# Ledger of designs, part 75: designed miniproteins, single chains

Each design is a single chain, and the fold is of that chain. pLDDT is the mean over its residues in the fold that is shown.

## One batch from the design tools (miniprotein)

Design m2770
Fold by ESMFold2-Fast:
Structure m2770 (fold): chain A 75 residues (1-75)
Amino acid sequence: NEELKKELLKLIGEILRLIGDIIELEKKIEEMEEKGVTTEEEKEELERLKEEIKKLEEELEKLKKETDELFKTIE
């Protein structure tokens, strides 16, 4: 019971970290878009940041599924 709770807390911690990383990247994208994306280098950087968010969102989805499976084991 306690070991499952520790594993769940670890997964929740990783999920919160990923959410934080995604929020920071989203804020960076918003700041870039508000400033205006005018050069090809700026457009490439914006696209890279969006791709990075997509990868983090995929990782977040996997961790959420793992957390959900553990919740089925713990009331």
Scores: mean pLDDT 80

Design m2771
Fold by ESMFold2-Fast:
Structure m2771 (fold): chain A 87 residues (1-87)
Amino acid sequence: PSPEMLEVDILEAFALMAATLGDVKAAEKAVRELAEILETSTDPEVIARAREGLRRVAELLEEQAEHSEGKLREEYAELAERVRELL
């Protein structure tokens, strides 16, 4: 795979792990890097893979919001909404 494709795979895995662990700020950082790749890449395969990764991250964030309470629920929901806006 290209370096960009490997970066997308790593960022998706990191975002999913961070979200699962309740580290919304780390998940947000990975999402921002995925969004940057989505905007700057000229490779249609990389763009498609980044979109699919962001979709999976949004789904997990939505699930985590449903199973969380208070401020953490709000942070998951807000990040999920921002990720959906990128799709």
Scores: mean pLDDT 88

Design m2772
Fold by ESMFold2-Fast:
Structure m2772 (fold): chain A 73 residues (1-73)
Amino acid sequence: MVDEKTFEADVLLALGEMYLGIGNFLKDRDKEAAIEAYKKAIELYEQALSIDPSNTDARKNLEEAKKKIEELK
């Protein structure tokens, strides 16, 4: 059964959400650090989606992180 992989995807999603939050916190204080945090979130969400491509939260958060980087560049 794939419960092990499902749990791994959930952990990656949670870490991605943490980095997305860090980026949102830093965007008004340190633009470069915010961009790096969003990049970490993107990497984690892409890993989560490689395990579970049907995860709509991971896809939406990935798109949001990409949008935040575009707005800060």
Scores: mean pLDDT 82

Design m2773
Fold by ESMFold2-Fast:
Structure m2773 (fold): chain A 64 residues (1-64)
Amino acid sequence: DFEEIAKEALRLAKELGDEKMAKLVEELARKYEEARREGDELSAEIYESLLRMVLSILKLMLSK
């Protein structure tokens, strides 16, 4: 559920006050939506994977 992952990552980035991470999350979400509209399944999978990695990093930053 990409929408849920993107919303959670953006929420965590904003909680941390990390403007660069928030911008990265928004950019990855936009690139994923573009790839899905164009039928570029490989690019969509790559952007989803990158966003999942960013979410994991943000969770680690908040838990420390």
Scores: mean pLDDT 83

Design m2776
Fold by ESMFold2-Fast:
Structure m2776 (fold): chain A 87 residues (1-87)
Amino acid sequence: DSLEELRKLRKNPNPEEIQKRIEELERQLELTKDPRERAELYYEIGLYYLLLKENDKAIAYFEEAARLAPESLVGKISAVRVEMLKE
């Protein structure tokens, strides 16, 4: 469960485990062609970069999610996160 994994890593951040999760999601991204599914993966990777305190990378992933699916819930949430992180 991706949400369960994210919750555990948020409570007890392990940089090595977070990086492995990012690598798994990036591998899924390479195999994914649908823009909406790609936007969901970009959004999730962005959340993991926030846990690593790599805000610039998180912003880049959220910007791509918003670009790929601007009319979707994930795209709209991603755009809001970009605005919050740039302030």
Scores: mean pLDDT 86

Design m2777
Fold by ESMFold2-Fast:
Structure m2777 (fold): chain A 116 residues (1-116)
Amino acid sequence: SEKEEKLKEALTLVSQALQDVAEAMRRIRHATPEEARRLAIETLKKVIDTLQKIREILEGYDPELVEDVKKAIEFAQKELERLEKNPDMTKEEVLRILRRVAATLSDLQLKLQEKL
């Protein structure tokens, strides 16, 4: 069905976003705190762009999932603002932000799979 095809497209994009976060976390372990913060900011901007695409794909097909994606976007935007406003953030604090974003993406992935 059209809805099933859109759900599969959204799942592919969520999987890519999860891979981007995982890769950023691996790179951060060998980065300076300043590099870690910069990488996390770049990664979150990419995740937000991906979530906006997922929202557009699901628009008109599943209002409940669209609301879940909107909440994920708002969460990621708040975490991005936290990173941008706190230049003295430790690597551990940066990694905690990325873990929270990964958890949000994993929850969204599960919800998308449940609709298939």
Scores: mean pLDDT 91

Design m2778
Fold by ESMFold2-Fast:
Order: structure tokens, then sequence, then C-alpha cells
Structure m2778 (fold): chain A 80 residues (1-80)
């Protein structure tokens, strides 16, 4: 289910060592958000937050990873 997929994405975010690896996981996170959050405004807001964190990752990869983990945890709470 979506919660199990999000937990796997959190583990992939933790393991990401490069911007390219983080971007790949972020794209998968965006897909899970769009497929599972039916409120278009809420889904759009979450997607824009993911994009902003990926942009910030060019400057601070570790801080961006922490932000993406927190965002994925917020999505899990929304779906629970």
Amino acid sequence: GAIEELKKLIEQIKKAKTLEELEKVAKELIKVILENIPDVRKATGLVLRVIGLVIDAETDLEAAKEGLIKLAEEVIEELS
C-alpha cells in the first residue's frame, strides 16, 4: 500500500549520497503523492515542497534529505 511504499522511499532518501539519487527518489515521492492525495490543492502544495527541497539539495544535501523524510512522514500521517 501507499504507506508501505512511503516507508521504503524514506529508507531510499536516507541512503541517497548524491543529488541524482535524491532526485530519483523525489520523483517517486511526487508520484505517490499525486496517486494517493485526492485533494488537488493539497497534493500540489506537497509536490511544490518536494521540488523546493530538491533545489535546496544543490546547496545542502543532508538538510534536503531531512526535509524530504519529514515531508514523507507528513504524507504517511495524512493517509493514516
Scores: mean pLDDT 90

Design m2779
Fold by ESMFold2-Fast:
Structure m2779 (fold): chain A 79 residues (1-79)
Amino acid sequence: MSAEAQKLLAEAQKLALEAEEAFKKGNYEEAKKLLKEAMKKFKEAMLLKAKEKGEDLEEVEKKAKEAEKKTLEDFEKLI
């Protein structure tokens, strides 16, 4: 459970750092793609934790999608 979710969170963090480096280099298209992958991994980690707790997966997925949308909107405002 937590070990698998932590691995997905670590992968998400790595992708987020790669997105930051791409953004710093002015490669905004690559940064956006990497950010989307990072958010996808983060969502998978949250769903995995929710599944093992017996939580409502639809509610957790809805919250994860809302967080992803906000993160991408915040990123687009910086471009």
Scores: mean pLDDT 78

Design m2780
Fold by ESMFold2-Fast:
Structure m2780 (fold): chain A 68 residues (1-68)
Amino acid sequence: SGAEKLKKLKEEYSKDPDIKAELIGDDTLKITVSAGVTRLTGIALRLIGDYPDLEVSIEGDTITVRVK
């Protein structure tokens, strides 16, 4: 399910010291990247490619991943 994908992504990205990953409910994951725009963009593009069934948006230093 989408919620299981978000939990796995949260655990994966939480291992990175430049990233803060937060689950909001069971349908939303926020990924805040402190390493700059190039790394943030790379993460967002990977998520868009790997998870076409999830909605990915970027605002400032934060990537929001949502179950459609």
Scores: mean pLDDT 84

Design m2781
Fold by ESMFold2-Fast:
Structure m2781 (fold): chain A 93 residues (1-93)
Amino acid sequence: MEFLEKAIKAVEEGKEDEALEYFEQLMRSLTPQQAARLYAALAIEAVGYELDAELKNPALRSPVKDPKKEAEIYRKALEVFRKAAERNPEAWK
């Protein structure tokens, strides 16, 4: 229940240990295919916000207030997700 939202919130607040615990709980509740899709979705969000931060045309920008900060949050979330995956190798089988 809401482990992803709690993990992202913990990353935003700099609570890496809490984010790691939430991602570990999330991976135990997901199939390997679902975990891979979630990882891909987080990567897409990070790339999207990085692109939005560099765009000069307002018509092509996300309505997000701070795309650069959002990109940094999702990049950190990917890093913590990888650490959780390394601790739970069986989740990828």
Scores: mean pLDDT 73

Design m2782
Fold by ESMFold2-Fast:
Structure m2782 (fold): chain A 78 residues (1-78)
Amino acid sequence: GTITGKNPTAGGELVVVLDENGNVLAVSAPRKGLDPNAKIVLPDQDGNFTLENVPPGTYTIKVLDPDGNVVEEKQVEV
């Protein structure tokens, strides 16, 4: 399946995609302390990102501000 999301390009926000076990599957930018297997998915010029070839399951998308605070959280089913 496919997961899509939006990350503001100007504010230093980070989008994190977590699997059902809370493991980091993908991030919109490199971060210190990431799971070394986490995929980096850079947003386009409009802040849109696409993660393809995702196995079926429930995933959590979090948007973090530059200080690491969660400003948005959404669950998606693939």
Scores: mean pLDDT 70

Design m2783
Fold by ESMFold2-Fast:
Structure m2783 (fold): chain A 111 residues (1-111)
Amino acid sequence: AQEYLDLGKRYFVEEKYDEAIEYYEKAIAIEETAESYNNLGLAYFKQKKYDKAIYYYEKAIALEETAESYNNLGLAYEKQKKYEKAIEYYKKALELDPNYEIAKENLEKTK
């Protein structure tokens, strides 16, 4: 799982999102983790496939609630112009980590 996750992250940094998705899916097939689902969601987000990004962020949150996953979910809703949902999830991110500066900035920008 970790080897495929690391390879997916390398393709993501190279902006090769289709290849990143393939390796994140291989990682998930071996072991479902919040990190793998969050990274799969991020790759779809970069492709502007916001419904798929939301779907995988929700799977990540179901396994483990993190400030990062809630912030990413909020950003995906913001891209869909669903500002009320975006604000809700940025607030959830800050409830888990009050010092999560990115969520605070996103909340201020969206309000």
Scores: mean pLDDT 88

Design m2784
Fold by ESMFold2-Fast:
Structure m2784 (fold): chain A 83 residues (1-83)
Amino acid sequence: VTQDQILFRARFLFIRYRDADGTLDFAAFMQVMDDIGRDFGIQFSPADVARLRDLFAQRRDADGTLDFDAFIAVVGDWLSHYS
């Protein structure tokens, strides 16, 4: 499994789970990450979940949601530490 395969799947899942305004709240973001974990056989530790929460909080808009570009940045940052 490559980072490019995970990012391609993430783009598809963003479109599936996004709200009518085109963004993900934290609950929808975690559903996307859970689906990625299931699809690619990745198990999230409590430390991984805490880091995803932190990355979400750092990149969210004032409305508390991630747009597409912020979402891809969060996934990319998470993948850079997954090794």
Scores: mean pLDDT 81

Design m2785
Fold by ESMFold2-Fast:
Structure m2785 (fold): chain A 101 residues (1-101)
Amino acid sequence: NATFAELLARIYEQKGDKKNALLWKARAYELEGDYDKAIEYYQKAIELDPNDADTYVRLGELYYKQGKLDEAERWYKKALEIDPTNEKARELLEKIQAEKA
């Protein structure tokens, strides 16, 4: 629900938690179907914390939803560079590689 994501973003902003505020703002845009805005805010979150593999996975998922398979593949590979044990990134990378075969 986009409304709850927007409320959470505001709460994190009020607490000074810039990273979580950006992540919840990105999620709100994603839930509204505004993938370009969601990508923008996830990229801002990565600028604050470049070692959060889950944020790279979410970027890849948004590119995948837009049909941008090569971009999605690059973001999943980047997530695995940060955290080689991230099972979701591995599963989604395998799915893309099968679709491109």
Scores: mean pLDDT 87

Design m2786
Fold by ESMFold2-Fast:
Structure m2786 (fold): chain A 68 residues (1-68)
Amino acid sequence: LTKAQEPSDEIIEEAIKILEEEGHKELAKKVREMKEAGYSAKEIMDSLSEEDRKLVEEALIRAHIKAS
């Protein structure tokens, strides 16, 4: 696994879809809105609660694996 600090837009979109599919629609919406506002993935993660951040991290990992 490459040391990627900022995932690609494709990976972020896939992670949002994973969150929506798993029933975390409000979290997925928040991540999308922050990305559209120009926040980096790191800034989005830093703004989330510990629980929400874990969910987004897991979705990003799954999205990255799927893209591999």
Scores: mean pLDDT 77

Design m2787
Fold by ESMFold2-Fast:
Structure m2787 (fold): chain A 65 residues (1-65)
Amino acid sequence: MPAEEVDPALLSPEERATLEALRANDGDLAATARRLGVSQATVSRHVRAIMEKLGLPDRAALLEG
């Protein structure tokens, strides 16, 4: 099964930073992009990669835990 809990150790440093910033901004891609100093497209790409690695069905699942 994919990870049952969000484990930052499974993610790259960039993906982990994106996940932490996303959680801090309640899933707001624009605020997350500003916090990380990247584009919203970059944040969206990392979010999709994180979801695939963790086996999560949607973005809301990333905000739990």
Scores: mean pLDDT 73

Design m2788
Fold by ESMFold2-Fast:
Structure m2788 (fold): chain A 61 residues (1-61)
Amino acid sequence: ATPEEIVAQLEAQARAAEELGLLTPEIRELVRKAQEAALAGDWEAFLEAIAEADRALQEAR
């Protein structure tokens, strides 16, 4: 997958989470950081942002 495809997939997942009431401003910001890291090719930062978003989802919901 290209970085652009990954960004599009994350955006689709964020929309689905918003429909479920799971997308807080904190989680939205973490998704944003993951998208920026993917576009920059910084896969370590990408994985860290995804892990933080997953943790926030588990604790908030």
Scores: mean pLDDT 76

Design m2789
Fold by ESMFold2-Fast:
Structure m2789 (fold): chain A 74 residues (1-74)
Amino acid sequence: MSEEVKKLIEEAKKLGLSEAAILVLGVLLASPRPLTQAELMELTGLSRSTVSRALAELEKAGLVERVGRGYRAK
């Protein structure tokens, strides 16, 4: 895992983000393209409700944005 991803995970923990939100953010950072909620579920193994909550936390923190039907890290 890259140093940028490690640093962002540590910073996210300090912001009070859930482990699910940290995992979703890490997957988005590793992706060269926006990912849909369904793709995030497949890649993380998390339920739809857990991914939805994680994305809401990340959007409120300003760490991700919506792109069409998908999401990407800012």
Scores: mean pLDDT 78

Design m2790
Fold by ESMFold2-Fast:
Structure m2790 (fold): chain A 79 residues (1-79)
Amino acid sequence: SRVLEELAEEVVIDKEKGIKTSRAAAEIQFAIDKVALEKGRLTPEEIEELLKRAEDMYEAGAISKEDYENFKKLAEKRK
């Protein structure tokens, strides 16, 4: 399946550490991060780590521009 092949593609999720994962795993991680932000129980430092990861995922093409922009807005509201 083309979709399955695309989801198995490796993407960089942390440029500084050189951490790579599958696109599917990156999308799952982003969903987890979004739920964590929505619960509003993160420290400012944890929010910054999630923002950095979302930026790296967006640059790697693992998440859409709309998802990234919405995530940034949610993070600002939770700071």
Scores: mean pLDDT 78

Design m2791
Fold by ESMFold2-Fast:
Structure m2791 (fold): chain A 110 residues (1-110)
Amino acid sequence: MAAEVAEEVARLAEEKGAEGVAALARSAAGYARDTENPEALEELREGAEEAKRYLEKGDFEKARRELAEGLGRAVEAEALALGLPEEEARRLGRGTEEGALDAGRRVEAR
């Protein structure tokens, strides 16, 4: 389900020329296919669904932010499940979100 929603967002983003949104959605779909963590899957699904809502409104910046936040929260959930301290898990999640936002903006740049 999470992977399917993210793939749909990637397709819609590509149709709209939102290449940064499409790239982040494809990353979320790939992560969703590889993870067995139910909390990570839920975060990826929620991020993709919110991104779809903003994408339909033409708000590509918010669509990128929702996908990046979902990716960051999924990484945090995985890190916590692996037994990392809460501070380290949050740091990894935040770094993932910031990296995803930067990557999405670079893809959108001409």
Scores: mean pLDDT 87

Design m2792
Fold by ESMFold2-Fast:
Structure m2792 (fold): chain A 94 residues (1-94)
Amino acid sequence: MLKEHIELLEEQLKENETGETYLELGRYYYELGKYEEAIEYYKKALELLGEDNPRALTNLGKAYKELGDYEKAEEYYKKALEIEPNNEEARENL
């Protein structure tokens, strides 16, 4: 299931490189427990969607938290909250 979705999204990137596709790839790698790969894709999503995208920032915080990098996780959650103060997921994970 997840592998087939990743293959489809990777094929889509060859045709049209979008930040939304990178967010979805990051999410699937996160669900597979591949947090370092998820972080790489979320960072690419930020490059295309803008450094102030709260979804990408929150997802980066979650992935860093799973890796035990609480300092980086807090950094990204704080950035997400500065942009979107009502972001419950970022707030709850600080």
Scores: mean pLDDT 80

Design m2793
Fold by ESMFold2-Fast:
Parts: sequence; C-alpha cells; structure tokens
Structure m2793 (fold): chain A 60 residues (1-60)
Amino acid sequence: DLVEKGKELYKKKKYEEAIEEFEKAIEKDPNNKEAWANLALAYKKAGKYDKAIEYAKKAK
C-alpha cells in the first residue's frame, strides 16, 4: 500500500521520499483524500507551503 509506505517514511522524517509515495498513490487513485491530506502534510514538513495549501484543498 503506497499510502502506508508514505506514512512510514513520514514517521521516519523522510519527507521527500514520503511525498514520492503519496504522489504515486494519487496517480493510482486521484480520489484518495487520505493520500492528498498526507501529501499536503509532507509538503508542509518539507517547507513547501504553497503546495501544502493547494493539496490540502484537494483533500476536502
């Protein structure tokens, strides 16, 4: 599960790697709101605030 892999990377503070896994999850299923929410959090932790705000809106 790509979302679970992304979450494990996020817990390890590997935010760029977590972003890659969440992006793959969204490519597989663009309606996965959990993947969009986690992608937004990972971008925020990576200091990419504009993308974090954009992707948080997609998680709605």
Scores: mean pLDDT 84

Design m2794
Fold by ESMFold2-Fast:
Structure m2794 (fold): chain A 68 residues (1-68)
Amino acid sequence: VSEEQRKLAERIVESLAEAIRNNDEVAVAAGKRELMELGLSEEEAEEVVRLIREGRYDEALELILKHL
């Protein structure tokens, strides 16, 4: 995994965490679409959101990095 790929994944996690904290469902949906553009399935994108909601950021990051 390159430093650029890791920074991209970290930025997505941070953006989704902020959207979830703010109850911004439009921003959450946008983050899910971005994950799917990276090659995650809809189920995997939902799992990333679930992990972030649970504060499991390392696991969410690992799931994204598997597809970069």
Scores: mean pLDDT 84

Design m2795
Fold by ESMFold2-Fast:
Structure m2795 (fold): chain A 89 residues (1-89)
Amino acid sequence: ELDEEIEIGVLEIQVAVAKVTGDHLAAGRAYLQLGDLYEKLGKKDEAIRSYEEAIEHFRKAIETSTDPQVRAEAERLLKEAEERLKKVK
């Protein structure tokens, strides 16, 4: 429990840093990890919200990035987040 709470806190800090820096790919990755962790903990509503946030940030990474590698990675992770969201609903 305490270890999981620490991991959530670290991921929330990673989300905050990514939002401040405008790094939508990093924000999406952190939200995807939060969703996975909440799902593991049985926190379905938090997992759903985290996956939805990951999806939005990956879409923004695709829309705003001029780097084809960033866009390709965001597209791959977007599909993963969408699949995970379907499984928890």
Scores: mean pLDDT 84

Design m2796
Fold by ESMFold2-Fast:
Structure m2796 (fold): chain A 61 residues (1-61)
Amino acid sequence: LTDLQELVRRYVRFARLHQLTPEQVDNLLAAFSRLLSPEQVAKLREAVEAGLTPDEVVARL
C-alpha cells in the first residue's frame, strides 16, 4: 500500500516536470493497470491532466 502511494507520487512529479503528452501519460498509466482498478486509473489520469500535486492525487485514490 505505502509502496503504491510512493510510486503514484513519483509518477505525478515526473508528469508535472516533463509536461507529458496524453499518449505518454496513457503509456505510464498502463503500468498501474495491474495495481489499480480502472476507476482509480481514470481518476489518476484526470488528476494529472488537471495539474494536481502528488499529495492531492494520492489523497483522491
Scores: mean pLDDT 69

Design m2797
Fold by ESMFold2-Fast:
Structure m2797 (fold): chain A 58 residues (1-58)
Amino acid sequence: SAMDQIREGQRLIAEGRKLMAEGVASGNRKTLARGIGLILRGIGLRYQGAVQLGVDME
């Protein structure tokens, strides 16, 4: 559902932020890149969910 996509997007963004911080702290480029990837995926899911919710409300 749209709300599930929004919530999952929020979780991915939060997880990605933690991984980015860990990657920076440890100097691990793979962890940093994974964190960035999760943030981008989470943004996409939130956007898709918001668009779907907007259509359902109109």
Scores: mean pLDDT 82

Design m2798
Fold by ESMFold2-Fast:
Structure m2798 (fold): chain A 88 residues (1-88)
Amino acid sequence: MEEVLEKLKEADKLAQEAAKAFKEGKYEEAIKLLEKAKELLEELKKEGGDKVLAEYYGVEKETVEEGLEKALEALEKAKEEAKKKLEE
């Protein structure tokens, strides 16, 4: 449980650092941070972290799965926006 929560916190921290890098015009850095955040969420999902988080928050596993999927989609969209800025 604690390891899963720490990975979730680390992914969130990386996403926040990516947002700061984007704001500062460091688009390459933002992309790398978003990729790391995405990898952590994918690893967490693969390791059954969805079950652990569902138990921790007292929700259904399917709710956590949907939440993680939406988070991964948001990170991918943010990465696409940063790539577009690099091409401009």
Scores: mean pLDDT 80

Design m2799
Fold by ESMFold2-Fast:
Structure m2799 (fold): chain A 68 residues (1-68)
Amino acid sequence: SVKEKLEELKEELNKDPRIKAELVGDDTLVIETELSVEKQIGLALRIIGDYPDLEVSVKGNTITVKGL
């Protein structure tokens, strides 16, 4: 399920102390980062590649991943 995919991604991302990932409802993961712009773009691209059924958007230091 979308929720299961987002929970797995949340657990993996929260291993980095520069990243705070929080599940909002059952279909949205909000990722706040202290990463550089280059590393944040790299992370967003990895998520897009690994989860093609999820919508990924970036605004400032926040990456939002949503079930379609």
Scores: mean pLDDT 85

Design m2800
Fold by ESMFold2-Fast:
Structure m2800 (fold): chain A 72 residues (1-72)
Amino acid sequence: MSGQETMAESAAAAMIQLTPEEARRAGKSMAEAGLRSPSIGPAAAKALREVAEHHPEIAEEARRLADEVERA
């Protein structure tokens, strides 16, 4: 089950290794994908929360995006 969860985990791991600015851009794209595809929403929100834990500089924005995706 859940090839989408596996992809979200891989995406989060890749985003953690990016610069904070690049992680912010990738996070916004992931939030947009989650909002457009409800089936991806929970996985996208989880990945955004994990990025927030590893990038304190963008943590507030990443958590805000995760909350927005979860509310959709």
Scores: mean pLDDT 75

Design m2801
Fold by ESMFold2-Fast:
Structure m2801 (fold): chain A 89 residues (1-89)
Amino acid sequence: GNAEEARRLAEEAIRLGTEGSRLGEEAVRTGDRRLAEEAARLGRKAIELAMRALEQAGEDRKAVNLATAGALLGIGAIFLAELTLGRPL
């Protein structure tokens, strides 16, 4: 794998997961189903990028840790979206 590419993908996963979590929190606060759907979309994209980062990371522990953080943020965004939408993960 490519450790630099893995770190870039993981950082993008963290960015999308963070934005997804922000929109998910807003969706829970307002009941806005459109924000919840967008939070779920960003959360799924964060998980996809985190999985790609893990594939590229090999044994680079920093890349693995960043990708794991991105995946967890993505899962959190989907969870917040589900609180508003009532859909499974």
Scores: mean pLDDT 88

Design m2802
Fold by ESMFold2-Fast:
Structure m2802 (fold): chain A 90 residues (1-90)
Amino acid sequence: SRRREEQRRIAEEIGREIARMGEEFFKKYGEFLKETSRLMREAMERVREAKTLEEQARIFEEAARRAEEMGSEGGARVFRYEAERLRKEL
């Protein structure tokens, strides 16, 4: 069925886009997340497994809350910014 093939291609494309965004995130913000390196790594792994931009936004929103609890205001702002950016695409 061509419909199954098309659905698979769309899913693969979304997966690649999510992975690309995750890699760019790490490259761009790694220095600002030094004190929350574990939280950043966990967020990146969860983002790779996210199926939608909404799920990815929620992951960053949760990471922002955790960064604030850890006292990393810089990390919290970075995660919050990325979550808001993704929310604008919804």
Scores: mean pLDDT 72

Design m2803
Fold by ESMFold2-Fast:
Parts: C-alpha cells; sequence; structure tokens
Structure m2803 (fold): chain A 72 residues (1-72)
C-alpha cells in the first residue's frame, strides 16, 4: 500500500465531507439564513483547498518541498 494512495483517500473523504457541508449550508443560505451563508463560504473554500491538494502528484512531497523552501 502506497503512502500517497492513503493520503489521497483521506483527502477524497475530507473533500466529500466539505462538499456535503457546503451544499447543506448553501441550501439554508438560499432560504435566508445569513449564518449558513458564512458557513457555506467557509466549507467551499476548504473544499477548493482539498481539490488542489488532490491535483498534486505527491501531497507528502509537496509538504517537504514547502519546508525546504522555508529553509532556503
Amino acid sequence: MEIEERAREALREALRRAEALAAQFEALAAQGDARAGEMAAEARAKAEELREALERPSPLLKEVEEELAELA
């Protein structure tokens, strides 16, 4: 089992949860719930971050690259 596959599965699960929450809050916001609108925006932003992470070839290597860049 590849570590990258495990990371991708975790990210896909988190993405599905974030998208589900965004959809629920978006529906409530459409009914006039201002707080739900704020929560929908936050959940959508998180879903976008997770999509970007899933597009990266190796999420673990990306974190290492970022740490190395900070040291350079």
Scores: mean pLDDT 71

Design m2804
Fold by ESMFold2-Fast:
Structure m2804 (fold): chain A 100 residues (1-100)
Amino acid sequence: EVEEKIRKITILSVAAMLHAVAAKVSTGEQARDALRGAAGSIRDMAKIAEEMGLTEYAERLKKLADGIEQAADAGDVDTGYELARESLKVAGEAIEKLRE
């Protein structure tokens, strides 16, 4: 059901941003692990978008998750945080598309 999928994307968006914020207030491996958590939530959003036939949005979310993991491995918290924020915008666009 569309409403259930929108609810799940919304929850995952909140989870991704909570992980991204945790990374900003953490250091070292804790910050890296928090960014990886954000990437995981974004990948779960991509899977839902793919199930709903939103292939373009699923691919955009997968690329953002990959970028966040690369940022985590590099210890680049600021880049990881900005990519997580961008994933929120993509999720919002996907939700609007579902409400057409």
Scores: mean pLDDT 88

